# Ledger of designs, part 41: designed miniproteins, single chains, continued (5)

Each design is a single chain, and the fold is of that chain. pLDDT is the mean over its residues in the fold that is shown.

## One batch from the design tools (miniprotein)

Design m17404
Fold by ESMFold2-Fast:
Order: C-alpha cells, then sequence, then structure tokens
Structure m17404 (fold): chain A 77 residues (1-77)
C-alpha cells in the first residue's frame, strides 16, 4: 500500500539522519557528511519511483528529508 511505501521512505530518512549525525559527532569531513545526505535523498527518490510515487512527490519527499538532516547537522555543529 502507499502507506507502507511512505513508512519505508521515513525509515530510509531516519537511517540517513542517524548516519549523518554520527559522522558529525566523530568529526568526519564535511564532504563525507554531505555524501551520506545526498545518498539518502537519492535512495528515497529511487524507492519512491520504483513503488509508484509520482516524480513531483518523490522529489518533494527527498528534499524535505534532506533539509531535515541538514538542519539537524547544522544544529549539532
Amino acid sequence: SMEEVLKKIEEIGKEGKEKALELVKKGAPDDEVAEVIQKTAEEIIEYALKNGVPEEEAAKLAQKVKEEIEEAVDKLK
């Protein structure tokens, strides 16, 4: 169902956020943190499109997650 698809997208976003925050806490280079955030956004788009989410909605979901992770990273720095 679409609800299950959206739940999986949320899980992907949560995992990406946790990875990005752990990298910041360990003093990883900014490039490595940015790569994790970008890969998370790309994984969300790929999963959403594969499961019938429209391109506009997939892009919007990925952008929202990317912004949430970037905000959390900035607050931790």
Scores: mean pLDDT 86

Design m17405
Fold by ESMFold2-Fast:
Structure m17405 (fold): chain A 72 residues (1-72)
Amino acid sequence: SPVEELLADVKSTLDPDGSGTISREVAEKLGLEPDADGTLSIRDATIALLRREAESSPQFREELEALIREIE
């Protein structure tokens, strides 16, 4: 599914060691605030990336919004 493909890409790029979280530096680069422990879940990071992609690719906006809803 598109969600699985995107999530796999996000994991390979942001979480290569399979921890399920991203570092504070990566979260800040995505424009997100990390949790109190200095990390952010792959789910929250993926949602942020999908929102940015929808903004840059309006022709895919509806598909990307559907993916965001599925992840939430």
Scores: mean pLDDT 73

Design m17406
Fold by ESMFold2-Fast:
Structure m17406 (fold): chain A 79 residues (1-79)
Amino acid sequence: MKELAINGLKNVIKLLEEGNPELALGVARLTLAMIKRYDEDTELGQKILKALEEVIKALDEGNVEKAIEIAKEAIKELE
């Protein structure tokens, strides 16, 4: 699941940099649902869920720059 989360976050960043926040939000929500289903009760899973929830919140607020920052920081901490 860690690799799935990293790939999901990287895809979110790419879509946001390409000017596609709607698809980025969809990828973030799908990644969140997958992590929540398989890794919800792990310490790593909880860290990933928190990062994805913060990305989703930033995108819902229209703050694309903040969403990219959160996603990049999460990838760094997971790698």
Scores: mean pLDDT 81

Design m17407
Fold by ESMFold2-Fast:
Parts: structure tokens; sequence; C-alpha cells
Structure m17407 (fold): chain A 89 residues (1-89)
């Protein structure tokens, strides 16, 4: 298994934060319980990411999350595609 570099880990975590924002925005209208779970996972990810990657700040993670939450349809589709590609790596 290929170990991720520090730069790759930072990129993956920021992408995850943006996707969490997208998931919360889309889920909150149809599945409030799913949206709540996404919020809880996001906070856990922030804590773990800051502990594991000192180069990341909670502010960067929050900004990434907010960018995902406020994204338009085209950006959401792009983020989902990037996540699918990352998951295959």
Amino acid sequence: EIPLSREELVEAVLLGARLAGVALKEGEETDPEGAEKAREKMEGIFDEAVAALPELTREQLREAFEAGYNSDEAERERLRREAAELARA
C-alpha cells in the first residue's frame, strides 16, 4: 500500500471537509438525521485532522466545509467526482 505524503493527506482532508459541507446542504432538506450524522462526523474529522496534520488549521477545514455547503450544482458534481477518484487510489 502506497503511503500518502503530507501534501496528499492535506489535500484529501480538505476535500473531505468540502464534501461534508455538500452532504449537509443536500441532506438537511430530505433527511435531517442524515444531516446531523454528517455534522457530527465533520467535527470528529476536524479534530483528528488537526491532531494528525499540524499544517492544517481548523479555520482551513471550516472554510473548506463552508465552500462545499455554499457550492453550486456544477461544483458539487466536480467535488463528488474528485472524491470518487480519490477513493480509487
Scores: mean pLDDT 73

Design m17408
Fold by ESMFold2-Fast:
Structure m17408 (fold): chain A 61 residues (1-61)
Amino acid sequence: SMEDEIFRLLSRLSREQFDEFIARASEIDAELRKQYAGKPEERRAEAARRYLELLREILAE
């Protein structure tokens, strides 16, 4: 599942990469709460997609 992939990628991050992920994911969450106000299912799906993109980007650096 997407959640299993996110977990696996998270477990591969260094401490520095994890801190970067948390900071950038926080920005994504703030944006998506505004964009998907009243649409929690759509927000959750988009958040998972963006987290996967972000994790892949950080690991490719």
Scores: mean pLDDT 85

Design m17409
Fold by ESMFold2-Fast:
Structure m17409 (fold): chain A 98 residues (1-98)
Amino acid sequence: SSNVEKILQGVLDNVKKARQAVKNGDPDAALKYLLQAETDIGVLQIYAAVNKDQELLDFAYELGKLLKKARDAVKNGDYDAALKYLDEAIKLIEDYLK
């Protein structure tokens, strides 16, 4: 639990930084922060699979899909779509941490 919460706090911080970079029109910074968040989610997916934690695994895959959609939107210059996916990711993480 404690290690999962620390990883998710790091993901949340990086997603919020990516969101701010998108708002500032800085796609390079947004992609850098998204890469860090996606890397940490990959670690979380491995952890969940090894521990046979299906709820955490499903959560991590859903979050990973949202971050990939945000990254693809940033790469395509679709900043409105990127902000939508980033806001969905932030809510998903915050709801998990409650």
Scores: mean pLDDT 91

Design m17410
Fold by ESMFold2-Fast:
Structure m17410 (fold): chain A 97 residues (1-97)
Amino acid sequence: AALEYLDKISELVDKLRAAIDAGDFDTALRYIDELRKLVEEAEKKGLLSKEDYTAIKNALDGLRKAVEAGDRFEAEVYLALLEIQVTISRLAAERAA
């Protein structure tokens, strides 16, 4: 079900925020890669729309680039965009249930 994947994605996003807040960018990169894999699997299973997949993927791509550059401000911006998009996707899935 879509909600099961979105719950796993939300849990990883929370862990990612904690890693970024701690300045643990190596751990943050690992969580970004895990999130990308989950989001790709959800899209392939038809559990995420192509539009939601594209928005989340773009936020993850920008976040990875910012973390690799050590740009904390840009990382916080892309993390906020990721959190907003995941919340929207969860609310849409809950409404459809």
Scores: mean pLDDT 85

Design m17411
Fold by ESMFold2-Fast:
Structure m17411 (fold): chain A 110 residues (1-110)
Amino acid sequence: SAAERAREVDALTAAAIEHLNAAVAAVRASDAPEEQKAEVIRLLEEAATHLAAGKYAFQRGDTAAAVAHFAKAVEAARRAAELAATVDPEAAEHARRAAEHAARARELVA
């Protein structure tokens, strides 16, 4: 049903945001140079912004905008995971998990 799909998108978006927040915490706790930390955090925050925008678009019935925002969230989270791999392996794993949840949300709203 539409209500079941909406609940699943909400749950996946929340799980992705939790993973992005955990990745930010792991990056901040790492011994990496501050410039490298700042770039990873920028990408993680970009992913979170697009997840929130995608969820909002989906809730208002804008399927095209929801797909586009979730696609941008996947792209940002994947870039964050690649860069985080040189900073902290836990942060990289959380970013990968966020990208997986965002990709699943994108498929459900398409």
Scores: mean pLDDT 91

Design m17412
Fold by ESMFold2-Fast:
Structure m17412 (fold): chain A 72 residues (1-72)
Amino acid sequence: SSQLQQLIQQGNELLNQGNEAEKKKDYKSAAEYYRQAAQLYQQAASLGDSRAGVQAQEAEEKAKEAEKKAKE
């Protein structure tokens, strides 16, 4: 559905912003972007996209790693 496509697209955009922030060592911003991406992927998964569930888990792990680096 168009709603699923929009959620995945927005999730991908936030994931890319997180990756860019991480390259700049802005781990706090990276974690926030990864958290937002995970939430959008999780919404897509709840609407029936099982692959988005995997993307949500990957974004969640990236957020956890960035959160740890932000505290160092």
Scores: mean pLDDT 89

Design m17413
Fold by ESMFold2-Fast:
Structure m17413 (fold): chain A 87 residues (1-87)
Amino acid sequence: MSAQEKLAAKLEAMFAAFSELVAGTLPAAEARTLNDVLRTVVAAAKAGEDVDAVLARVAPQLSPQARTWLRHVVREMKETEAEIAAA
């Protein structure tokens, strides 16, 4: 499995977990907006696109709370990427 594939799988799992938490925490419209952004990030990772560039583009559109969620996803992503690169 490539580093990109592992990263995409990890992001997909985190997206699923956050989607559940967001659905229980935020109103449906807000949850949908955050989930759309997370889906965009996951799609970019799967496609091997520059995820950092995508984040720079979409983050300003989000509330501070949504940006906090996104920051957590990015941290997990970078940790996974670093571990795969070190192996």
Scores: mean pLDDT 70

Design m17414
Fold by ESMFold2-Fast:
Structure m17414 (fold): chain A 100 residues (1-100)
Amino acid sequence: SELDKEILQIHMEASAILLSMAALHIVMSRDPRTTPEQKAQIAALLDEMNALMQEIDEILQKTLAGEGTEEDLERAKELLQRIRDLYAQVKAIVAAVDAS
């Protein structure tokens, strides 16, 4: 269904952001210019993004079982937007480290 396709597309986009985030976390953890406070902030943001991704995974599983709703789609959109906002915060920390 169209609902299934939209939720799958949200899951795919969120997964791509989390993969990019995992790579940035490794790079920033190894960069001596990254302060301990910035490393802690990046780790906390990654933990929050992982929790949001778990909720998207649950919505996808519900949808694949034929039980997905328009409310689930709206929730998945909200979760993806929150992941995008958190990723923007990580990129701002990366930019600050690069400027140091």
Scores: mean pLDDT 91

Design m17415
Fold by ESMFold2-Fast:
Structure m17415 (fold): chain A 99 residues (1-99)
Amino acid sequence: SVLEVLKKYSKKEIIEATKIVLEIAELDEEEREKKLEELVKIVETTSGEEKNIASLALSLYNILVADDEERIEAILEALREISPEAAKLFEEAYKKIKE
């Protein structure tokens, strides 16, 4: 089901979303909150690719923060099937959030 959900997005949208997740993971707490609020505004005020990227980034970030290891591993496996680049970005974000 994770792979089927991700297949609804383009490869470009998935890569851009995972880049944003890593960006958020590298920020301090105050800057993370600001960036998350910006993404929520994009989801509420835009459509198409921009909305899809922001929505996916928020969903992926929330899964990492929840620290649901089974869900994280399922997403990593699905991302590796679609884009090794996106999988690497998501894995690096996970490492940063755990530190």
Scores: mean pLDDT 87

Design m17416
Fold by ESMFold2-Fast:
Structure m17416 (fold): chain A 81 residues (1-81)
Amino acid sequence: RDPSLETSVGMLEIAKSVEEAMGASQRELGQLEKAIGQLYAKLGDYDAALAHYEEAEKLFREAGDEKGVREVRENKAKVEA
């Protein structure tokens, strides 16, 4: 819940927007979405964390990254508990 975590989230969201504009891979975007979701979960913003995890799961599925999908599902289950 430190302001530095919110700054990190903002920086990653900007990085994601830049990478999307530059044609980043679905796997790379999935990793960014997962990282943003993890930061929101640490902040206690579980609604935002779940939204980013859902997007990460979709991106990892489109990339064929089964390991990424499973890691995101574990993170979602922990937040939904």
Scores: mean pLDDT 78

Design m17417
Fold by ESMFold2-Fast:
Structure m17417 (fold): chain A 57 residues (1-57)
Amino acid sequence: SAAKRAEIEARLRAREPDFRAAAEGVGKVLGLDEKLTEKWYELLRDTERMVLERELA
């Protein structure tokens, strides 16, 4: 539903700084470039979206 989608997007938006920090941390530890660090951020965001979509079903 539109309400569930809005809730998911609101939660993801609120958690964006945490996902960015986590991806940056991994990138620093593993010596990843900006492109690979961005892919890790995308993976974290998309994984959380799947979890939230399942929980709010």
Scores: mean pLDDT 81

Design m17418
Fold by ESMFold2-Fast:
Structure m17418 (fold): chain A 64 residues (1-64)
Amino acid sequence: LTELAQSIGQALADDSLSKGWSLQQVEQNAQQVADQLRAAGVPQDVADLVRQTAIQTYQQQKQQ
């Protein structure tokens, strides 16, 4: 589950970078994905990990 959450977060970051999205757009998209996961029965901590991984990966890759 943790590995899957990190994979999803990284994929969201990569997609956002390819589209030229701002950090604010990445945060909004990651929050929407996390909300959808919670609605589907995914635990809050796992959904939050997806959101956090997406934002952190985006920031790290943009700085490189």
Scores: mean pLDDT 81

Design m17419
Fold by ESMFold2-Fast:
Structure m17419 (fold): chain A 73 residues (1-73)
Amino acid sequence: LVDRQKQNLKSIKDPKEAADMLKSQAESSKKRGDTQSAKLYEQAAKYAEQGNFDQAIKLSQQGTQLSQQYQQS
């Protein structure tokens, strides 16, 4: 999951497209009650909009890891 997330973001060269994808992930996390992961994805989307893909990827990976912990609780 974490590796797939990183590969998906690497293939996206358009900051808007990357940000939209991360915002969609944040919305999905909110719908299942995972507010913590949603916040990380929202922050990642903001960095993607700025063209800072390194920070967007890091925050997205943290969101995915936290989401996995939420599901295992």
Scores: mean pLDDT 73

Design m17420
Fold by ESMFold2-Fast:
Structure m17420 (fold): chain A 96 residues (1-96)
Amino acid sequence: SFEELVEKLTLFRILELIFKKALELLRKMGASEEDFKNFEVQAKGAREQLQQLIDQGKIDQARDILLELAKDFKIPEEEIKKAEEEARREAEELLS
């Protein structure tokens, strides 16, 4: 459904916001090139795991995990709302 597509796109956008925050923290900590390469491997695994949860119909579980992580990384609720709005716009473009 359209709402299911919006939710899927929203979850990937929230994951990318978490990655952006994690990278900002790594930069502030003076992370090495090896640390950034390790992060890229972990980020790829996280995207694959999110897709697998969605494919298994575990969208509610994926949402709960990502929203908890977003709170842990102190991502503002307004950024989460913006991610949903951007996902909805993207879904409309994909179905037009």
Scores: mean pLDDT 87

Design m17421
Fold by ESMFold2-Fast:
Structure m17421 (fold): chain A 74 residues (1-74)
Amino acid sequence: MKVAVVGPDGGRALRYARDALGADAIVMLSAADAGAVAKKYGMDAILLVDPTPAEVATGRRYAEELGLPLIVVD
């Protein structure tokens, strides 16, 4: 599984994707960047770690547009 990941600590976000989900992950700085990467590179999911409400709203919009699961961890 390939996942575009967003979190305030990219190392924590990457460890969660790898260790909890068994996923290959690309760490992004924002939910919008994660959505763009998911669209361009054919990711299987978008993962948000400790997101703000604005990041959840952005991530949900991209996930719905692309038909991908949105995983939120707080």
Scores: mean pLDDT 76

Design m17422
Fold by ESMFold2-Fast:
Structure m17422 (fold): chain A 117 residues (1-117)
Amino acid sequence: SLLEKAKALTEEEVKELRRKVEEIVEETAERLRATDDPAERAALLEETRDRAGEPLALIALREGIERGRSKEEVAAELGDEAVRLYEEGDLGRARAAALVGAKSLIVAEIRAERAAA
């Protein structure tokens, strides 16, 4: 599960995942600034959700659990931050896409666990 993977991460691995997410977000923001085509912009945000989703979900779960948060609370916090950041230009939209990707994976795991119970 994502939670088990997150718990198994070292401090160094968490830092590496953070670097990867920031690189993807910054790359996406630069590509968004280069185009006004709605279809191309939508494709870039979808690609960012896919590329950044799992590494960001692992970071968010690791930090959330250390703060005493449930998976449901972590998913909700990611969603709220994504809504806020979407209004903060192309960098905000790129970050929002990564957060939506992370939330989607955590929500999918919660639903799968509930269906198996």
Scores: mean pLDDT 89

Design m17423
Fold by ESMFold2-Fast:
Structure m17423 (fold): chain A 63 residues (1-63)
Amino acid sequence: SQEAPEHVKERLKEVEERLPLVKTEEEKLELDIELGVLKIAAAVYKDEELLERVERLEEELRK
C-alpha cells in the first residue's frame, strides 16, 4: 500500500483534534465535508490506514 502525503495526514489530525470540540451543526457539516475530501485522498493514494481513520471519524461524527 502507498501512503498519503504528510499535508493530508496533518489535515486528518486537525479533524481528529477538532471533532470533540464541535458544538454546532454548521461545525459538524464543515468536518463532514473535510472527511469526504480526506476519504477521496485515501482512495487516490491507496492509504488503507488513512481510510480506516477517516471512517472511524465519520462514524463518531454521525452519533
Scores: mean pLDDT 84

Design m17424
Fold by ESMFold2-Fast:
Structure m17424 (fold): chain A 74 residues (1-74)
Amino acid sequence: PLVEPAGLSPEQLAEAYIRGARILLTIPQVPDELKARLEELIAQLEAGNLDVIPETRDAILEASDVILAASRAA
């Protein structure tokens, strides 16, 4: 009962970011270098390296910004 959407545990947050990053890997507008970075971060989170959660969040936000910029340019 203590786990609210804003209060996810580091493990739950990592799982959510892994799912989000995997979706971003399927989007063609995301640059290959960002996809490689997301794939590397997913591997680290799956290995239990939760210290990369902030870095994974930043990479997801960066990919989202690229997608939005590409959508506006189309």
Scores: mean pLDDT 78

Design m17425
Fold by ESMFold2-Fast:
Structure m17425 (fold): chain A 83 residues (1-83)
Amino acid sequence: GNTEMIKSVLTNSAVSAMLGTSIDDFLGAMLTAASNKLNQEELAEYAISLGEQAARTLAQRDPENAERVRRAIEEFRRHYEEL
């Protein structure tokens, strides 16, 4: 997919995750982005920024899912920084 499609999927799934309805969709979108090796630095920063916002939003409502997102961000960041 092109970069705009990846950003759209990440944004939509992040919003759903922040609302507590579709955290798995967001985790899947991050995993897909990492596996495809983002073409541009901005895509990695975009995904990480959305994930951090989702984790902070969930921290008060669903701390276990907040931790899942936080772990996914760390794994994604580590994978991207090694590339």
Scores: mean pLDDT 72

Design m17426
Fold by ESMFold2-Fast:
Structure m17426 (fold): chain A 75 residues (1-75)
Amino acid sequence: KEAELAADPEALAKYLEDVVASATDMSEEVKELLRQAAEAARAKDAEKLKELAEKLESKGAVSLAKLLRATAEAI
């Protein structure tokens, strides 16, 4: 399912929005990065997705960063 999300920018955007909405213990910085990533995915902004992936990786969200990079490559 993660591989399917990486190939579909709209599915990724929806997934990221759901993660933000359901998260109780996630920092506001990470939530803001995920909101920006959902917007960038819908805009098909590959460069912004790569930038946000680096920021997420620096915050420890390595799996989410990999998804953003894979989607950026698919765009």
Scores: mean pLDDT 80

Design m17427
Fold by ESMFold2-Fast:
Structure m17427 (fold): chain A 64 residues (1-64)
Amino acid sequence: APPALPPIDYDTTRVSRAAAEQIGTSFKELEGVSDEQVEEIIRRLEGASYREAVRLINEFLESL
């Protein structure tokens, strides 16, 4: 989980658009990430379980 978020239940919590936007905004601070990539991440993360979101985040970071 991102340090800015309180502890949550990963199994029962789905990523809202607001949570996806917070995660996407964090990626904007990384060099080599474009606005379009951030929008794609937000779209993929929205509605995913937090467990799936963590996996998607790791895949994205590995793909940079």
Scores: mean pLDDT 73

Design m17428
Fold by ESMFold2-Fast:
Structure m17428 (fold): chain A 52 residues (1-52)
Amino acid sequence: MTKEELVNQAKDLLGKQPGNTETAKANVADYLVNELKVSVEEAYAVVAEVYP
């Protein structure tokens, strides 16, 4: 999966998360790590691309 594909998936998932922004970021990062087998470092980098 490319970084662009990861960013697009993170954008879609963030739009569906309930709660505050920090909880949404953590949930999306955990999804990327556990389901897509992305490293914790890369998952948080992808989330940062979606949210400054």
Scores: mean pLDDT 74

Design m17429
Fold by ESMFold2-Fast:
Structure m17429 (fold): chain A 70 residues (1-70)
Amino acid sequence: MEHVVAEVPRSSLSDFLKDFKKNVESKGGKLIKYSIEGSPFVLTVEADVPKDSLEDFRKAVENNGGRVTK
């Protein structure tokens, strides 16, 4: 499991969570938490992702206007 961190727009959180569940959680990924850190419009998302699902996680983040930070 790789510990990953991403920033996701708050307005896209619902769609991100759907993509995460479908493409990452289904393959053993786990959402740890999401929080607002310094911005009312962007959430910091933390997850544990299987190494083979890192690309699925990146795609879920980027398709919803976010970016992976770790």
Scores: mean pLDDT 81

Design m17430
Fold by ESMFold2-Fast:
Structure m17430 (fold): chain A 73 residues (1-73)
Amino acid sequence: MVDELRRQFDEAVRLAEEHVRRGDAEGARRHLRRARDYLDQLSGQLSPDEAAALAREQAPRIRELEERAREAE
């Protein structure tokens, strides 16, 4: 389960990056919402320390893409 959720999270982020590059703010936000949902599910499957490490690693990436999607509007 954890490995599958991680793959789905990575795919959602990849698609969000693709949509941001095309100037598709709506598409980017849709994929970013999916990525956040997968990240929340992953955090529920991990220890608190592992969840904190994952959030520290991934939250800046998601925030940067959210900012770029806002700028693309």
Scores: mean pLDDT 82

Design m17431
Fold by ESMFold2-Fast:
Structure m17431 (fold): chain A 93 residues (1-93)
Amino acid sequence: ATQEDFNRFLEAVKKVAEKLPEIVTVKELAKGLAKELELPEDDEETVKAMIELVIKLGKALDIDLESEESLVNLKELVKKLEELSLEEFNKIL
């Protein structure tokens, strides 16, 4: 991912955090991210890819995410993502 890709992703997470409750499921976050990134949020493959990305990011950020039904604190996620460099983000992907 480029710096532009990472910035777009971070902004999408921030927008989702403004629109959704503080604590949501991984699946709800994944669907919200797909929508904010202008991806087909009703496409099962897109949602699955976003779920896998969120779980992978959570694992790297020391957030306990095991499945699409796992609960995510969006404020904690945003804070941890803002502390990541592009190099660290690319190592997670």
Scores: mean pLDDT 79

Design m17432
Fold by ESMFold2-Fast:
Structure m17432 (fold): chain A 72 residues (1-72)
Amino acid sequence: EEIESILKALEEKLKKIMEELGFPKEKIEEVEKLFDERKEFWLKNKDNPEKIREKDEEIGKKLQKIIDEVLK
């Protein structure tokens, strides 16, 4: 419960920061989808930390690519 609430608050703040930094709406939506995908995966695989790690690594790479494209 606490972790989910904290993650949601961080996601909302990150979206606000990205908007203020001039990220296009479609890129902000991509990041939002990645965070939603991560949360859903964690909820379904909470008993499998290795799969959670692999998913986080995959999502991290996608996030980095989006950041690199916008802040380049």
Scores: mean pLDDT 76

Design m17433
Fold by ESMFold2-Fast:
Formats: structure tokens, C-alpha cells, sequence
Structure m17433 (fold): chain A 70 residues (1-70)
């Protein structure tokens, strides 16, 4: 079985992907960054890798906001 904390993270990620797609009119570039960040979080072997994953997720949100402002 998948760990409950991982399942919660994945559910939050799916909701965020829907939000970012709505915000950008279906632009996939923020989604790609979000997926890279999630992959790092799920496979993080240390705190530095975990923090890099969080940074990519924040960059995905920033990119979505920039696209929405155009």
C-alpha cells in the first residue's frame, strides 16, 4: 500500500495541477516544473533534495502567475 502521507501529497498535487491549468488556460510548462518538484520530494534522500523539490513547486506557481498576467 502507498504511504498515507505520500497519497495526501499526490492528492494535493493533482488539485494544484488543475488550479494551475485553469489559471494559465491549459499551459503545461508550470505542470512540468511541478512534476519535477514532486519527483524530487518523493525520491529525496536528504534535506537539500527535499528543499530543491519545494523550490521547483514554488517556481511552477510563479510561472503560472506570470503566464496568467499576460
Amino acid sequence: SIDPSILELLERAEKLKEELRKLTGGNEEPIKLLDEGLELLLNAGNREEYEKGLELIEKAKELAREIAEK
Scores: mean pLDDT 80

Design m17434
Fold by ESMFold2-Fast:
Order: structure tokens, then sequence, then C-alpha cells
Structure m17434 (fold): chain A 64 residues (1-64)
């Protein structure tokens, strides 16, 4: 799948693998996993929501 980097509103960085046009998985540097849903596009950046065990966070995704 397409790969990217995501920054979450709580200040974390994660690696993303898209599993569809709008959804994927996130792995953070500590090994925690989450899911991502793309909600918008602004140029080369995608607005997204990341959901983890700690809750849901606004995020910005850039595809590699």
Amino acid sequence: GEQGLVGTSDGRLGGVTLTSATTGTVTFGDGEKGTITITSRNGNSYGATVTTADGSFDAVLKLL
C-alpha cells in the first residue's frame, strides 16, 4: 500500500500504510498502533483522524 508520515494533534509522529483510498494503519515510534481515516486534502497534505487506544486525534498526513 502507499506509505506516508503522520503528525497527530497530541504531538506524535507515525508511519502510515494505506489499505484503501481513505483508510490505513499507523505505527508510532514506541510501537503503538492505530488506524487512520483521510477526511480532506490541501495540496500535498491530507487532513486525517487517527484513532488509538488513547482516543481520536486530528492529524496531517503526507504521502511518500
Scores: mean pLDDT 82

Design m17435
Fold by ESMFold2-Fast:
Structure m17435 (fold): chain A 61 residues (1-61)
Amino acid sequence: SRLEQAVANALAMLRELSRSLSDAQVRNVAAYILRELRERMGASDEQLAALEAEIERILAE
């Protein structure tokens, strides 16, 4: 789906950004993306929570 593609693209972008940006900067970008997915693409709370968990996993590496 369009939402699944957007989530995959967001995770790929955040992985790239984590290589050059600080954790705080990556979290700021992630917060913006999560808001866009919720407000413009109808992402559920469960989908957003799963994405947040993946972002924290990326940052823990």
Scores: mean pLDDT 83

Design m17436
Fold by ESMFold2-Fast:
Structure m17436 (fold): chain A 82 residues (1-82)
Amino acid sequence: MDDAIATIERSRAHLEAAGADQAQLDLLDQIRALVRQGAPLSQIQQAMLQLQQRIIQQVEAAGKAEEAAHMRKQLAKIQEEL
């Protein structure tokens, strides 16, 4: 759990640096709260999937298909480690 929270905090800082809007930061804060509260993994995964789908679609719309593919791989790796 501590590692997952640290990853979420790092992701939040990264998204802020990338110019993410408050709505994306709020979604990440919700995921962090779910992890801290020991919510079911399925609920955490659903929230993470919603955030990732939005980001990936935005990245693909910008013509960065390779970056979108990398993001999908990172999500799968985190899911395997949880």
Scores: mean pLDDT 72

Design m17437
Fold by ESMFold2-Fast:
Structure m17437 (fold): chain A 65 residues (1-65)
Amino acid sequence: PAPPPSPEQRRIAQEVMDEAIERVRAGADPEAVLEEARRRLEEAGLHPETIDGTLASIRDRIAAL
């Protein structure tokens, strides 16, 4: 199991998710947005499993747009 993210990492993950959704709504390429989100989450030091889960949530939200 992935270690739980810190409060700061959780805040960053939420910001990355919200920004990704807004960028796709504005007409950005979903694949490029997801790749940028992955980079930002990695730079924030999130565990790979947590990153995968966050990206899956972003994909689901984009699919619902």
Scores: mean pLDDT 82

Design m17438
Fold by ESMFold2-Fast:
Structure m17438 (fold): chain A 91 residues (1-91)
Amino acid sequence: ASEEEIDREVKSALAEIYLYLGKQALKEGNPEEAIKYFTKAAELFEEVGDWKGLAEAYRVLAEAYDQLGNKTKAEEWRKKADEAEEKYRQS
């Protein structure tokens, strides 16, 4: 394993951890904290090219924005999730 391979694995693991923490925050009724975690997860999934992880992060971002009552942002994130999921299906 190269340093680049280890870095990609570490980023992927961190993205999954942030996704989990965001989901916990969302269940606890803290969508603002959830958005911060999901945004970090999405950034890491994007860096490693994990379209499946990115789609999931975008979907839970939409859920968090729905809880905040921001329908416009929620719809934007759902569209991005659909686009990421399509890229995953083509890979």
Scores: mean pLDDT 86

Design m17439
Fold by ESMFold2-Fast:
Structure m17439 (fold): chain A 78 residues (1-78)
Amino acid sequence: MAQDMVDRMARDVGLSEEQAEKARAIARKAFEENPVITPEKLEATAEELSKTLGISLTQARMLAATALQAIKQEKYAE
């Protein structure tokens, strides 16, 4: 399930469930502003996650990619 993927990635990065919820909210907001996932959107989302969660930009990029794809699958899987 898409949410399980985000929760797993957050756990692998060392985030709490509360931080995973914040990551999901940030990704959902980014997706709602523009449903097209561009490299620029991925980088902007990663920077916001890095700043908000206090993780490295490399970890934030992995989390951003997973979260954006999970939100896309949830909204457009049907």
Scores: mean pLDDT 74

